# Ledger of designs, part 61: designed miniproteins, single chains, continued (4)

Each design is a single chain, and the fold is of that chain. pLDDT is the mean over its residues in the fold that is shown.

## One batch from the design tools (miniprotein)

Design m14226
Fold by ESMFold2-Fast:
Structure m14226 (fold): chain A 76 residues (1-76)
Amino acid sequence: KERILELLRRAPRPLSAAEIARELGLSVGTVNRRLRELEREGKVLRFRVPGDRRRRYELAPEYHVQELVDAVRRVT
């Protein structure tokens, strides 16, 4: 579950479930189930690119802000 968030955080662009499955060595079904859970938790956003039927996912803006707050706490 957290591996998906780490992958999305490092990705320069939104990823489809199939791309996430390929990168993590998981089944597409497993990834889709986890992505739906993460979307429900507000940690990822789901959207479509115009002209593409694949759904893509990225970290929610709130989660990005939380990472910045955590980074500031670690700077000496």
Scores: mean pLDDT 68

Design m14227
Fold by ESMFold2-Fast:
Structure m14227 (fold): chain A 90 residues (1-90)
Amino acid sequence: MVTGAVGVALDKNGNVVKVGRFEGVSPRDAALAVQKESGAEAAGAAGLDENGQAVIAIGLRNGEVVAELPVSPGVDPALAAMKAAQLALK
């Protein structure tokens, strides 16, 4: 089960403008939080399991989940979140 998330927000040019780590929140809520705090075009979040491993990533634009992708074991959560945010930015 997901026990936390890492969120990443991207500007219109695809640059990372915000990164946040959140305990006890869904990936969607983490993506919404970093997007709201940064005013960015798109955000992504990687959901973390009990061991802090990324298991799923979502991309969010205009408050809507527009991308979801599985995360391979050992992938950095912030990198997974960034890739999902890049998919949402299109």
Scores: mean pLDDT 81

Design m14228
Fold by ESMFold2-Fast:
Structure m14228 (fold): chain A 85 residues (1-85)
Amino acid sequence: IEELVRQIEDLARRLEALGPDAAPLVRQARQAAEYIRRGDYVGALSAGSGVALLASQSSPDIAALGNEATGAIQAGAKALDALRA
């Protein structure tokens, strides 16, 4: 989980470097990382869906990083769900 949170934070920093158009994706990705740290499975999935939606509406470069962030968030949520089961 810690490694997945770190990957999400790294992707959020890379999105931030692409400029203000990526700011909504950065916000959602960082919020998803915080939900994963807190054990909030539903919050993590919701934030991940938000990143995916924003990525679908973005330029190709932002969309590529946003989709990678969505994948990492989904992996983190699945790892969290496995700990609850």
Scores: mean pLDDT 80

Design m14229
Fold by ESMFold2-Fast:
Structure m14229 (fold): chain A 83 residues (1-83)
Amino acid sequence: GEAELDALEARFDALVAQLDAALAAGDVAGARALLAELRALRDEILALIRQTEDKDIILRGIGLALSIIGVIFEAERRIAELE
């Protein structure tokens, strides 16, 4: 429940920090690998939302999934500028 979502939020924060570092270093291959992990995390959050009736978990999960989508979109744009 909430503990799972807290763990997913912590993973998101760690992946964003790693992605920012990879992009700052011009590491396109590393950034692409991290984007694959962010997509997997998004899918895990969507699965969690589908398995729960807790409205607070659903709302937090939707917010986290939208944040991941935004990070992926911006990172893909930054990668395109590096190529």
Scores: mean pLDDT 87

Design m14230
Fold by ESMFold2-Fast:
Structure m14230 (fold): chain A 94 residues (1-94)
Amino acid sequence: MTPEELKEKAIKALESGNYEEAVKYYREAVDQAEKLGMDPRELAELYFLLGVAYAKLGNTEEAKEWFRKAIKLAEEAGDEVLVEQAKSMLEALE
């Protein structure tokens, strides 16, 4: 299954309130994207979405770690919009 297919499954799970399933599919998407050397901007977005899924699940510490990873990679990739979104999410959990 491709990272894009896993992301789609995760989004559907998140929209239906199945946060554990969303985390599972986003983690699988991240693992595959990293193995394939996916574009850093797209990978940073996956890190951010995984953080959102963990936050929805109530796993605050895991959510913070993934938002910090998303910020770092998004800054390196020049995605200022994602940096701002991830910083806002991280600040809301602090």
Scores: mean pLDDT 86

Design m14231
Fold by ESMFold2-Fast:
Structure m14231 (fold): chain A 73 residues (1-73)
Amino acid sequence: MLEDILKSLELGREIAEKLDEVARENAPFLLEKAYEKGIESLLKTRELLSRAWTPEQRAELDKIVEELIEKKK
């Protein structure tokens, strides 16, 4: 039983890695949608996305966040 659950979790890790890639590609839309819920949601979403990203992608993330904040005041 536990071994079957662990194998399912291992498959889940592979799916999570692919979802992280999709999240990186769709980061502008995800950040904009998060900001619709407020500044705290935007910052939390940025932090989650940054965990799996390269320094260059994190810099792009910061630019998007700054632009969204400036647009909303």
Scores: mean pLDDT 66

Design m14232
Fold by ESMFold2-Fast:
Structure m14232 (fold): chain A 57 residues (1-57)
Amino acid sequence: SMERKKKVEEVAKITAEAAKKNGEIAGIQAGSEKAGELGLSPQDAVKAVNEGLKKAE
């Protein structure tokens, strides 16, 4: 769904911003917290965080 896609993109964005500012571990923590808040499945949460980390490089 569009809502699921937007949630994944939001987590990836938050992960990338935190990783760029404070490093990979900070990115993983921020992205994981956001994924939990948005109710993403564990699989989607991991995928979104990894996408964000790739964007930070």
Scores: mean pLDDT 83

Design m14233
Fold by ESMFold2-Fast:
Structure m14233 (fold): chain A 58 residues (1-58)
Amino acid sequence: SAETEKLLEEAERVGVRMVIEGKVSPEASARELVRKALEELGYSEEEIEKALAYLDTL
């Protein structure tokens, strides 16, 4: 939980930067932003799915 929470915070920060850099659409959903950010950071599909599942609980 705490580990996944930190991962989501990092993903949001990276995702926002990716939008500013034009790598991700500003129209992207939070889910899409988190997925693309985690992919950019090199996280596994399993880790990405865990983060997205946690995001759905917020």
Scores: mean pLDDT 78

Design m14234
Fold by ESMFold2-Fast:
Structure m14234 (fold): chain A 65 residues (1-65)
Amino acid sequence: MSEEEFRRVFEETGKEKLDFDELYEVAQRLGADITREQLRKAFLETGKKEYDYEEALEIFRRLGL
């Protein structure tokens, strides 16, 4: 996945931070091969409720995107 494509999709949400459902929608739009379960575990392990652009990009990279 290119960072430019990720940035465009993220910015199209019109939000500075995305919750679980919004971040999962971004992943689906990018054709990401991740499950809701994998993303939920990431949210639980970080203790965060929302992710900004940099944090979301790091999570996706860790999930193999």
Scores: mean pLDDT 78

Design m14235
Fold by ESMFold2-Fast:
Structure m14235 (fold): chain A 118 residues (1-118)
Amino acid sequence: MARLVAQGVREAEEGARLARESGTPLGEEAARELERGARLLRQGDLEGGLREVEKGYRLALEGVQRGEMPWGPVEEAADAGRYVALAMGDDILASLFAMAESVSKIGEKNGYSGLAPP
């Protein structure tokens, strides 16, 4: 459990850094939510931390859809959510985040900035 939460914190903080590097208002908002999530996770609030990570993930994905953000923040936020969901014993939610991370990696690999790879 503790190792999964620690990994979730690291991925959320990396996602926040990459989102802020986008230089966009949406990237700054995503970074703030991911940083809040990481802080709550460090305090042992897994439910609160996951909620903020999910918000950061949604904002990062919106940024990609608008062409304002690379896939990196989406990938890191999804990975953070997966580790937290695993720590909570929510295998369904962990599988959904793992799928989101895989889609993000495919999007990055194909150089596609839209909603889905071709």
Scores: mean pLDDT 82

Design m14236
Fold by ESMFold2-Fast:
Structure m14236 (fold): chain A 82 residues (1-82)
Amino acid sequence: MPGWEQQRLTGQLAGKTVGVSEPGEEAFLYARHPGIKRLFVPSDTPEEVRRELESLGVEVILADEPTLESAREKAERYLKEN
């Protein structure tokens, strides 16, 4: 099912309390989602955007690279370790 796999690049991963998003409107939607406690974003996400997301009660984790794929890979590593 191609659509649900594509959603794993953005949004909530595997029913866990983690999300992956670009630093746009979607990031604020995920930060406000009651099931998401941690949000993985590209490394070039501006500090002011990170502070605004954290003010909504989510923990913001920067990826290793300025790409959504890097954020997803970091989130998947986090889920394997936790």
Scores: mean pLDDT 71

Design m14237
Fold by ESMFold2-Fast:
Parts: structure tokens; sequence; C-alpha cells
Structure m14237 (fold): chain A 65 residues (1-65)
């Protein structure tokens, strides 16, 4: 489920595995593109790996939902 992917992503974020966390948040979004929390968490992971402009886009998507 989307929530299972979000849970795994959050565990990876705690481990500092930001790229892998972004992948899991992307899978959650693929299952439910209207999940605002998934977009926000994707933004946080992308910001941690230095993809600031893409993170800003993800945050804007979360706010618009």
Amino acid sequence: SAEDYLKKGRELMKEGKYFEAAGYYGQAIALDPNNAEAWRLLGEALEKIGHTKVAEWAYQKAEAL
C-alpha cells in the first residue's frame, strides 16, 4: 500500500538513506498521486540530497492538493 511505502521511506530517512527514501515516496505517489503527505516527504528527501529545485516543485504539489 501507499502507507507501507511511506513507512519504509521514513525508516530510510532516519538512516540517512535519502535517495532510497525518495524512491519509496515516489512509489507511494505512483499508487496515490493525490497524497499530499507523500509529496511533502518526497520534497524533504530531495532537499537532503541537494535537489532543491525539484524539492520545491514537490512541496508546491503537496500544497496544491
Scores: mean pLDDT 87

Design m14239
Fold by ESMFold2-Fast:
Structure m14239 (fold): chain A 61 residues (1-61)
Amino acid sequence: SYTREKVEELIKEAEKALEEDDLEKAGKYASQAMKGALELEDEELLERAQEILGKGIEKFG
């Protein structure tokens, strides 16, 4: 099961990976964070994880 603290850590790891241009790593962490946010029903955490994925998609556009 996920905790809010664990999802926050996953988001930070995804943000760091995105900053390092590691899109695969950023996607994996953001995906895990989205799953955790959905289990917690935390809309703010979900939005943050989705924003990271959106920034990753911009790298291809």
Scores: mean pLDDT 80

Design m14240
Fold by ESMFold2-Fast:
Structure m14240 (fold): chain A 62 residues (1-62)
Amino acid sequence: MEEKALAVARAAQAILDGKTPEEVAKILEDHGYPEAAKVAKEALENGYSPEEVIRKVIEALN
């Protein structure tokens, strides 16, 4: 549970900081969540808002 919260927090900060889809995906992959990494990358590439991307990542991890 704590590892998921840390992955979400780091990914959310990177999204809010305007990091690339590749950089955000790497954070989630490095934490062991390749499905969430794919969701984040696809959402960012399709122009979703930071809030919507974060929501989709949280959904993918649960």
Scores: mean pLDDT 82

Design m14241
Fold by ESMFold2-Fast:
Structure m14241 (fold): chain A 84 residues (1-84)
Amino acid sequence: MEKFETKALEKVSEQTVKDLAEFLSSIPGVEIEEVKGDTITFTAPDFESLVKGLKEAGVKILEVTEDSIIFEFKGKKWKTTKLE
């Protein structure tokens, strides 16, 4: 299991953060650890499975690097970073 952090790149409502946490928890193998402000910490089996899960769930992927994903959810930009 790898640990990830998703942070809003734009101003978001508390409801939008909760909606994203619920959405992420619906991806197979994803487990939410903490929701704090506009930041969600979670685990997934690996980075590749997370990228695939986001694509299959229909989110707009804007950029993928070795350890980060920028995507759009509910018209807002978010960045997911692999922690360790």
Scores: mean pLDDT 85

Design m14242
Fold by ESMFold2-Fast:
Structure m14242 (fold): chain A 100 residues (1-100)
Amino acid sequence: SLQADLDATLEALQKLNEASRLFKEGKYDEAIKLAEEIIKAYPDDGFIVFTAKWLIAEAYKKQGKKDEAAKIYEEMAKVFRDNGNPYLAELFEKEAKEVK
């Protein structure tokens, strides 16, 4: 159902806003946990999954967990490369190298 899909996406966006708020407050572990829960709840929503992964990578970066952040940026780069977006792929490949 289109309506059910839209309602699910709206709920996911509200939860992403909560994770972003936690991130802005410096509550990085809580932001990561909520973002991981969002990915598990909405695995087929590419935009939601990608945004949540980006938030996790940024939170790991803030914590100095460079290897964990780099791994997520590398996964994001691969998705863009596989989807025919080499410019965004190169951007995330560069971010993965620079975070180390």
Scores: mean pLDDT 87

Design m14243
Fold by ESMFold2-Fast:
Order: structure tokens, then C-alpha cells, then sequence
Structure m14243 (fold): chain A 68 residues (1-68)
């Protein structure tokens, strides 16, 4: 899993709260196969579930994958 420091860095770079970053991490880990098969669809799902823009969701997911 991601360290506390990595979670805090993602929050700073995206402007998201720490709980929101943690939720996106959980969704990414739970749905890794969907992310691999349909990245755009997964980004849209995360954006809808968290109430953020698709661009912010994509940025958060990319940073999470960098630290996995």
C-alpha cells in the first residue's frame, strides 16, 4: 500500500482531501482489472463517485499508480 507521505503528496498535487485520496486508492485497488481494460471508464466512475472532475480523477489515479 501507499505510505502516509505518498498519500499526503497526492492530496497536495491534486488539491483533494486526504479522505478523498484514500477513497480513490481503495477504488483503484478494488478495480485494477477494470482500470487496465477501460481506463477512461474507470476515471469517469471515480469522478462520479467522489464528485470531482475527470481531469482531477485521472491525475489522482496516475499518481496512485506511480507509487504502487
Amino acid sequence: GLSREQIEEIARKTGLSIPTVKKIIELTLKHLEELKKNPAGFVEQVAKETGISRSTAAKAISLILKYL
Scores: mean pLDDT 87

Design m14244
Fold by ESMFold2-Fast:
Structure m14244 (fold): chain A 66 residues (1-66)
Amino acid sequence: AKEQLEKGREYLQKQKYDEAIAHYEKALAEDPNFAEAWRLLGDAYRAQGKYAESKKYYDLAIKLEK
Protein backbone atom coordinates (compact mmCIF):
# COMPACT_ATOMS: atom_id res chain seq x y z
CA ALA A 1 0.00 0.00 0.00
CA LYS A 2 2.61 2.61 1.04
CA GLU A 3 4.83 1.85 -2.00
CA GLN A 4 1.91 2.47 -4.38
CA LEU A 5 1.10 5.71 -2.50
CA GLU A 6 4.67 7.03 -2.96
CA LYS A 7 4.67 6.16 -6.70
CA GLY A 8 1.32 7.95 -7.07
CA ARG A 9 2.74 11.05 -5.36
CA GLU A 10 5.66 11.13 -7.84
CA TYR A 11 3.22 11.05 -10.78
CA LEU A 12 1.00 13.74 -9.20
CA GLN A 13 4.08 15.98 -8.77
CA LYS A 14 4.86 15.49 -12.50
CA GLN A 15 1.20 16.34 -13.38
CA LYS A 16 0.60 12.78 -14.65
CA TYR A 17 -2.79 12.58 -12.99
CA ASP A 18 -4.10 9.37 -14.61
CA GLU A 19 -0.96 7.45 -13.54
CA ALA A 20 -1.19 8.95 -10.02
CA ILE A 21 -4.86 7.87 -9.77
CA ALA A 22 -3.99 4.31 -10.92
CA HIS A 23 -1.36 3.96 -8.17
CA TYR A 24 -3.69 5.40 -5.47
CA GLU A 25 -6.40 2.94 -6.60
CA LYS A 26 -3.88 0.09 -6.18
CA ALA A 27 -3.03 1.34 -2.66
CA LEU A 28 -6.77 1.39 -1.81
CA ALA A 29 -7.25 -2.13 -3.24
CA GLU A 30 -4.62 -3.28 -0.69
CA ASP A 31 -6.02 -1.14 2.18
CA PRO A 32 -9.44 0.52 1.65
CA ASN A 33 -9.12 2.19 5.10
CA PHE A 34 -5.98 4.10 4.01
CA ALA A 35 -7.30 7.64 4.58
CA GLU A 36 -4.20 9.31 3.06
CA ALA A 37 -4.74 7.43 -0.23
CA TRP A 38 -8.36 8.70 -0.41
CA ARG A 39 -7.11 12.26 0.26
CA LEU A 40 -4.43 12.00 -2.47
CA LEU A 41 -7.02 10.56 -4.89
CA GLY A 42 -9.08 13.70 -4.10
CA ASP A 43 -6.01 15.88 -4.84
CA ALA A 44 -5.53 14.18 -8.23
CA TYR A 45 -9.18 14.63 -9.24
CA ARG A 46 -9.15 18.27 -8.10
CA ALA A 47 -6.01 18.87 -10.23
CA GLN A 48 -7.96 17.48 -13.24
CA GLY A 49 -10.87 19.88 -12.47
CA LYS A 50 -13.15 17.02 -11.34
CA TYR A 51 -14.38 18.78 -8.22
CA ALA A 52 -17.39 16.53 -7.46
CA GLU A 53 -15.22 13.38 -7.45
CA SER A 54 -12.52 15.21 -5.45
CA LYS A 55 -15.05 16.20 -2.76
CA LYS A 56 -16.37 12.61 -2.55
CA TYR A 57 -12.86 11.24 -1.90
CA TYR A 58 -11.95 13.98 0.60
CA ASP A 59 -15.19 13.25 2.51
CA LEU A 60 -14.27 9.52 2.60
CA ALA A 61 -10.78 10.36 3.96
CA ILE A 62 -12.27 12.58 6.69
CA LYS A 63 -14.75 9.86 7.76
CA LEU A 64 -11.92 7.30 8.08
CA GLU A 65 -9.96 9.71 10.36
CA LYS A 66 -12.92 10.17 12.76
Scores: mean pLDDT 81

Design m14245
Fold by ESMFold2-Fast:
Structure m14245 (fold): chain A 85 residues (1-85)
Amino acid sequence: KSLLEEAEELIEKAIELAEAGDYEAAEAALDRARELIEKLFGDDFEVQLDLGIADLVRAVYKAVGEEVKGVLKAAEILKEALKRA
């Protein structure tokens, strides 16, 4: 199992947990995926930009009480970033 495969699995798990309404578990899975992506693509500006956008999306949705929607939108951003990398 590669770190890339682990990051992909963690993104899918975060989506499943968020859809189930388990915000804490979804956030933890997405945070772990983010750490792996940052480690794998630390020199890829576009991937690093997508990580920043995902972080901003989560922060904005959390501020308005839509934490689960924030996780779902951020997960889609990270999933698309991995497909391009």
Scores: mean pLDDT 84

Design m14246
Fold by ESMFold2-Fast:
Structure m14246 (fold): chain A 66 residues (1-66)
Amino acid sequence: MTYRVTLSGPVTSQIGIVLRLIGDPHAEVERDGPNTYRVTLSGSPEEQEAIVEELRSEPNAEVERL
């Protein structure tokens, strides 16, 4: 599944989220704007849902399904 992730707030928080996503072998991250990223998830449905829930729990991240 592919998602648009828009990050806000402090740069250090944004970097932390991006590094976590880049480090995940089941996530492909592509920059789509200054603070907007296209994230394509692979792996099992359970693994994909876990990543999406993690992102949605971030107060300065907006997650939109494409």
Scores: mean pLDDT 80

Design m14247
Fold by ESMFold2-Fast:
Structure m14247 (fold): chain A 64 residues (1-64)
Amino acid sequence: EREEELRRRIKEAAERNDFEAMVEALRELAKLDAEKKIRKVYNKEEAKEAVKELSEWLGVEPLK
């Protein structure tokens, strides 16, 4: 909801060439994007664990 509202605000400001409003909305959107990246990092830890288990089963080193 908040993210959709901010993206819409950025688009409307860009169409009006209102750079001040665009920058304000972009900063808030960037904050929400950072929160999403934190969640992805958590999910990647689970993926890393699965890769490690598979590599042990195969007797090879895990990929990077």
Scores: mean pLDDT 65

Design m14248
Fold by ESMFold2-Fast:
Structure m14248 (fold): chain A 97 residues (1-97)
Amino acid sequence: AKAEAEALLAKGNAALKAGDYESAVEYFEKALALDPNNVDALANLGIAYLKLGDYEKAIEYAKKALALDPNNEAARRTLAKALEALGKKEEAAKAAA
């Protein structure tokens, strides 16, 4: 299960780097089905949703990553950018701090 989750995470990361955000979402969701508490998968799924303009899902997954690892810089940046995109500027400033 862990090795399969890591392989799916790697495929998701490759899709994210290629700008294939929809495929990245699919791979990260499959990775999380095998390893629900994988912080990297949660943080990167948040990035993929942010890139797709799904700001509510970007916030959801960034918060899940931060609940497991409060110092995750990718998740903090995703949360701040998604909140800013939704016009929640004060919450975005707090997330970036």
Scores: mean pLDDT 86

Design m14249
Fold by ESMFold2-Fast:
Structure m14249 (fold): chain A 60 residues (1-60)
Amino acid sequence: MEEERKEREEIIDKAVKAMQETLKKSGGNITEAVKKAFEVAKGKLSPGELIGAILYALTS
């Protein structure tokens, strides 16, 4: 059960990094960054986890 949580945390971290990278390369295109987060998540994250990752990437 803890292994599943660790996998989700890794996916969240990858989504955050992918969004930040996309924002830098696209000059702040939020739509592209959000699409990248969805692609990295591949439906493995809950809506709340995905929204949390998006907010963290945009704020940090």
Scores: mean pLDDT 76

Design m14250
Fold by ESMFold2-Fast:
Structure m14250 (fold): chain A 61 residues (1-61)
Amino acid sequence: SKEERIKAGIDKLKEIALAETDPATRQGLRDFLESLLPQLSPEVQAYAQEKIAEIDAALAA
């Protein structure tokens, strides 16, 4: 489905952000994902928020 493809894209962005060693680039990927939230369905927004929280935890460490 369209939502499954979007979730797969979000998972890919999260993987790239978590593998990124430069904090500024990681922050930029996080902010890009957050900028997509208004365009997503409520279910996909909730999913994306979970992935943003995982990136935020990595940035805080």
Scores: mean pLDDT 84

Design m14251
Fold by ESMFold2-Fast:
Structure m14251 (fold): chain A 86 residues (1-86)
Amino acid sequence: AKLVIVLENGTVGQTLLGMGVAIDGMLSGGKMSSKVEGDKYTFTTSGISLDTARKLADELAKGISDVADVTINVDGDTVTVTAKSK
């Protein structure tokens, strides 16, 4: 499965947290990549289980929901977390 973390207008702290979650996925046997487009940061971890992707998505959402509007979408084996800074 794949975990995609999308941070829009994120603070440095939110970006570091998203990166940390993607690294946790990589340490679980996944492969990580990152992309930056203006105020949008995307971290992708592939090669992990769907359960691991869901767990990491839920942990990130709990960590930033007070400061960002968070949406989690599951499409097949891809879990996408989108966070917009408030």
Scores: mean pLDDT 77

Design m14252
Fold by ESMFold2-Fast:
Structure m14252 (fold): chain A 94 residues (1-94)
Amino acid sequence: DLSNQNLGDDVSWLAEKKDLTSLDLSHNKLTDKGVANLTGLKSLKSLDLSNNQLTDESAEPIAELVKRGLRTLSIMGNLNLTDEGLEKIGAALR
């Protein structure tokens, strides 16, 4: 659990935690760059990205995590993530 730690995009070190199955990054000012750094987490099944600064540019990295086995995703409170970005993430579930 790394919620509310004011980490911003300084999460690249997490890519080395290859056995990590659950991660809470809510309330961290995380941007699309920070999300891109998470795509190395091959065992990740649950991810909370709620209340960050994500835009539609995070949709592709998130879709890759879903395709790799992510089962639970929270992304609420990202004001610049639009219906277009949400549809792109949803397409990875189909």
Scores: mean pLDDT 76

Design m14253
Fold by ESMFold2-Fast:
Structure m14253 (fold): chain A 77 residues (1-77)
Amino acid sequence: EELIEDPFDLLSDEEKRVLDLILQGKSQAEIGEELKISKSTVSVHTKRILDKLGLKSLEELKKLAEALGLTEEIAKK
């Protein structure tokens, strides 16, 4: 559900899809195949996600998502 206090609500629809797959443990290549985009495009979206959330790494992103209990809820309902 979309909440104003959800940091992931700052993301575009495309960035949310990339984030969901990252939190499922998929590699950039797997995300690219799933979303029908290039690995380079996945990298660009990943960087934008980190920039928007004020995070420095994918490790911090995964820790934030786990702390919020959002790994299953970010996936399309």
Scores: mean pLDDT 70

Design m14254
Fold by ESMFold2-Fast:
Structure m14254 (fold): chain A 57 residues (1-57)
Amino acid sequence: MLSKEEIEALQEFFGLEPDGVLDERARAALRTYARRYSPDGDGVLDEATLRALLESL
């Protein structure tokens, strides 16, 4: 479950405005980061990947 604070943490991590809303820009940053986070990954965003990124923040 994603709270506003968790979304804000992701936005701040990517240098985005921390408004607590997961906009297209935040999703694009997440896809790019997912590829960097997992070298073998395709940058796909699913619940498991999103949770793993949050835990690493």
Scores: mean pLDDT 66

Design m14255
Fold by ESMFold2-Fast:
Structure m14255 (fold): chain A 91 residues (1-91)
Amino acid sequence: MTEKEKKGQELESEGLKAFANKEYEKAIELFKKAIEEYGKETARSLENIGEGYFELKEYEKAKEYYQRALELEPDSQRIKENLKKVEEKLK
């Protein structure tokens, strides 16, 4: 594991803690910083950002991030289910 990968994982962990505390805007910021440390978008980080936007009721942004996550992991049933939930909110 590289130092950047370790820092990315630490930022994701802090983002998940912020999410659990219902600090969704802070969680999104931390997940975005994790992407910067990884130097690339990961399906998990994109999915986490999408979940943060979903909780903030920013469904259009949540859909965008879930679609990007699904492009990286096309066979992920978890991401497909999250995308379906967002589409139900958007009608």
Scores: mean pLDDT 83

Design m14256
Fold by ESMFold2-Fast:
Structure m14256 (fold): chain A 94 residues (1-94)
Amino acid sequence: PSEEEFEREVARALTEIAKAIDDKYGFTDPESLIRIYEQILSIDPDNAEAHLLLGKAYYELGDYEKAIEYFRKALQIDPSNEEARKLLEEAEKK
């Protein structure tokens, strides 16, 4: 495996951990989650899950314009993501 493949695998693991923490505890404020997901995207820019979670964090902050941008990016990378599509529809109604 290349160094890039290793970095992408680490980014995926970090994304799964961050999502599990958010889903189970909700204990991190959305601004802290945004910083974590932005760091994940700096390692793996094509990480659809990180774009989805970043959009969700902006949605929780009431920044629907940024939430829409990130949900669209998630869908550009993974068009089959039903969660991203549903969240995009909800954000566009705000």
Scores: mean pLDDT 76

Design m14257
Fold by ESMFold2-Fast:
Structure m14257 (fold): chain A 56 residues (1-56)
Amino acid sequence: GPAAQAAYNARMLAGLEKALAGSRVVQLAAVHDLEPVLDTMSPEAQALFEELRRRL
């Protein structure tokens, strides 16, 4: 439902922001783990993922 989707989007955003501030190992792990579910994320989270990928 909408509450579950909002919680998922907030969690993905927080995780990606944390990964961007983290070490290269954390960034690589985040890309590997999140790439299979990229299309399920909000456009804002997808943009942060692409930023993370560009830094690697």
Scores: mean pLDDT 82

Design m14258
Fold by ESMFold2-Fast:
Structure m14258 (fold): chain A 73 residues (1-73)
Amino acid sequence: MADYWIDKAVESYKKAREALEKGDLETAQKYIDEANRNYLKALMLDPDPRRANEGAARVYEALTGKPLPPLAS
């Protein structure tokens, strides 16, 4: 299910943000690469635009710590 891969991507992006906040650029890059791979896999498995948008909102919030702005959707 795409939800499984979205969950993995979100967790990896959160870990990347924590690493960036601690100045660990090597660990941050590793988690960003892992998160990107999982997110792309989720997009390939679920062609539903509504669910894809929900996944994108979760990924955006994990990366930025803020909800996806309405104008970006």
Scores: mean pLDDT 71

Design m14259
Fold by ESMFold2-Fast:
Order: structure tokens, then C-alpha cells, then sequence
Structure m14259 (fold): chain A 62 residues (1-62)
């Protein structure tokens, strides 16, 4: 699944994955700063929550 693939990506390349999480966070902050539609903000927030959860899950498996 895409969730399992994300966890595997984090375990294999945590520095690259952390950069991706930061990129998503930066995108969320930009969406909020630029008053993007709420649906876009909600989507980016869910993406950020998902990748953060994948990192947490990966940390538990190591």
C-alpha cells in the first residue's frame, strides 16, 4: 500500500524523507499565508499528517 511504501522509504532514506516532510510543511505554510482555498489547505494538512505518521511508524520498527 502507499502507506507501507512511505514507511519503507523513510527506513531506507530518512534524510531524504525528512526533506520531503519539510517540503510538505512549507507547502502547507504557503497555502495558509496565501489564503488558499480551505479544501487545498485541508488536503495539504492531511498529506503532512500522513507522512508524519509514516515516519513515526518507521521509528517504531527500527
Amino acid sequence: SSSDDGVKQYIQNPDVFDSRIQSVKDGLDDDIKNNSPQTQIDFTQKTYDTVSKQKQTGDQKI
Scores: mean pLDDT 81

Design m14260
Fold by ESMFold2-Fast:
Structure m14260 (fold): chain A 70 residues (1-70)
Amino acid sequence: MSQEEFDAEVEAALSIIQATVAKNAGDYETAIKYYEKALEALERLTPSPNVQAEIERLKKDIEELKKKLE
């Protein structure tokens, strides 16, 4: 793994944690921002089934949170 890939994995993980904290606090706007940051980080990684599954899950979570803001 390159430093760039490692940094992207760390950024994704930390962003997911921050998004989850915001979501649990009812701050859906902040949760969406952090999930989108995590998505951008994951999309910089080498494609794999695990990465793709996480990307799909985050996209679904973002969509669901956006519906709560309507």
Scores: mean pLDDT 81

Design m14261
Fold by ESMFold2-Fast:
Structure m14261 (fold): chain A 64 residues (1-64)
Amino acid sequence: MAEAVHRAFALGASEAEREAAGVPVEAVDALRAAQGRKLDEAERLALLRTLNRLLGHNGDAALF
């Protein structure tokens, strides 16, 4: 689930789509940093944890 969210948002979701989904600016910045580059495993895990935390804070269980 988290990896699917990461792939969709990093690779295809526009900034407007991420904002419409209630994703905070911090998550947008993290996704932007991940775009177009290879993340090591630790960086990828940190990004996924940040996304899970921010999405959980927003209470959007439908994304899981």
Scores: mean pLDDT 54

Design m14262
Fold by ESMFold2-Fast:
Parts: structure tokens; sequence; C-alpha cells
Structure m14262 (fold): chain A 62 residues (1-62)
């Protein structure tokens, strides 16, 4: 599980990636188009965070 927070067009989004399922929450009510664009940015951030967690795990084993 990976959780990330991003800001897109002045709105804060919290994303949770569990396997291949992405859940996105916002602190404001937003349009469907803005939500779809934000979901892409959240997924990108979640993938970067997953990589960082894997590197941290590697550091603990070294």
Amino acid sequence: MVEVKIEYEGVEFTGVLEGTELTVESDKEISEEQRKAAEREVLRAAMEELLKKLLELLEKLA
C-alpha cells in the first residue's frame, strides 16, 4: 500500500494505491475533468513513492 498527497491546481489530493487499485480523495469538490487529470498525477506520485519505499527496504537489508 502506498499513500501520497499532491496539490493540483490549488486542490490537495490524497491517493492510496493498493496493488492495481487507485483511490483518490480531495479536500474540495472538483469537476470530473479535474479529477481525472489529478488521478494521473496521483498515480505518478504513488509510483515514485513506491520506488522510494523499495530503496528504503534495500537500505535496511544492507
Scores: mean pLDDT 76

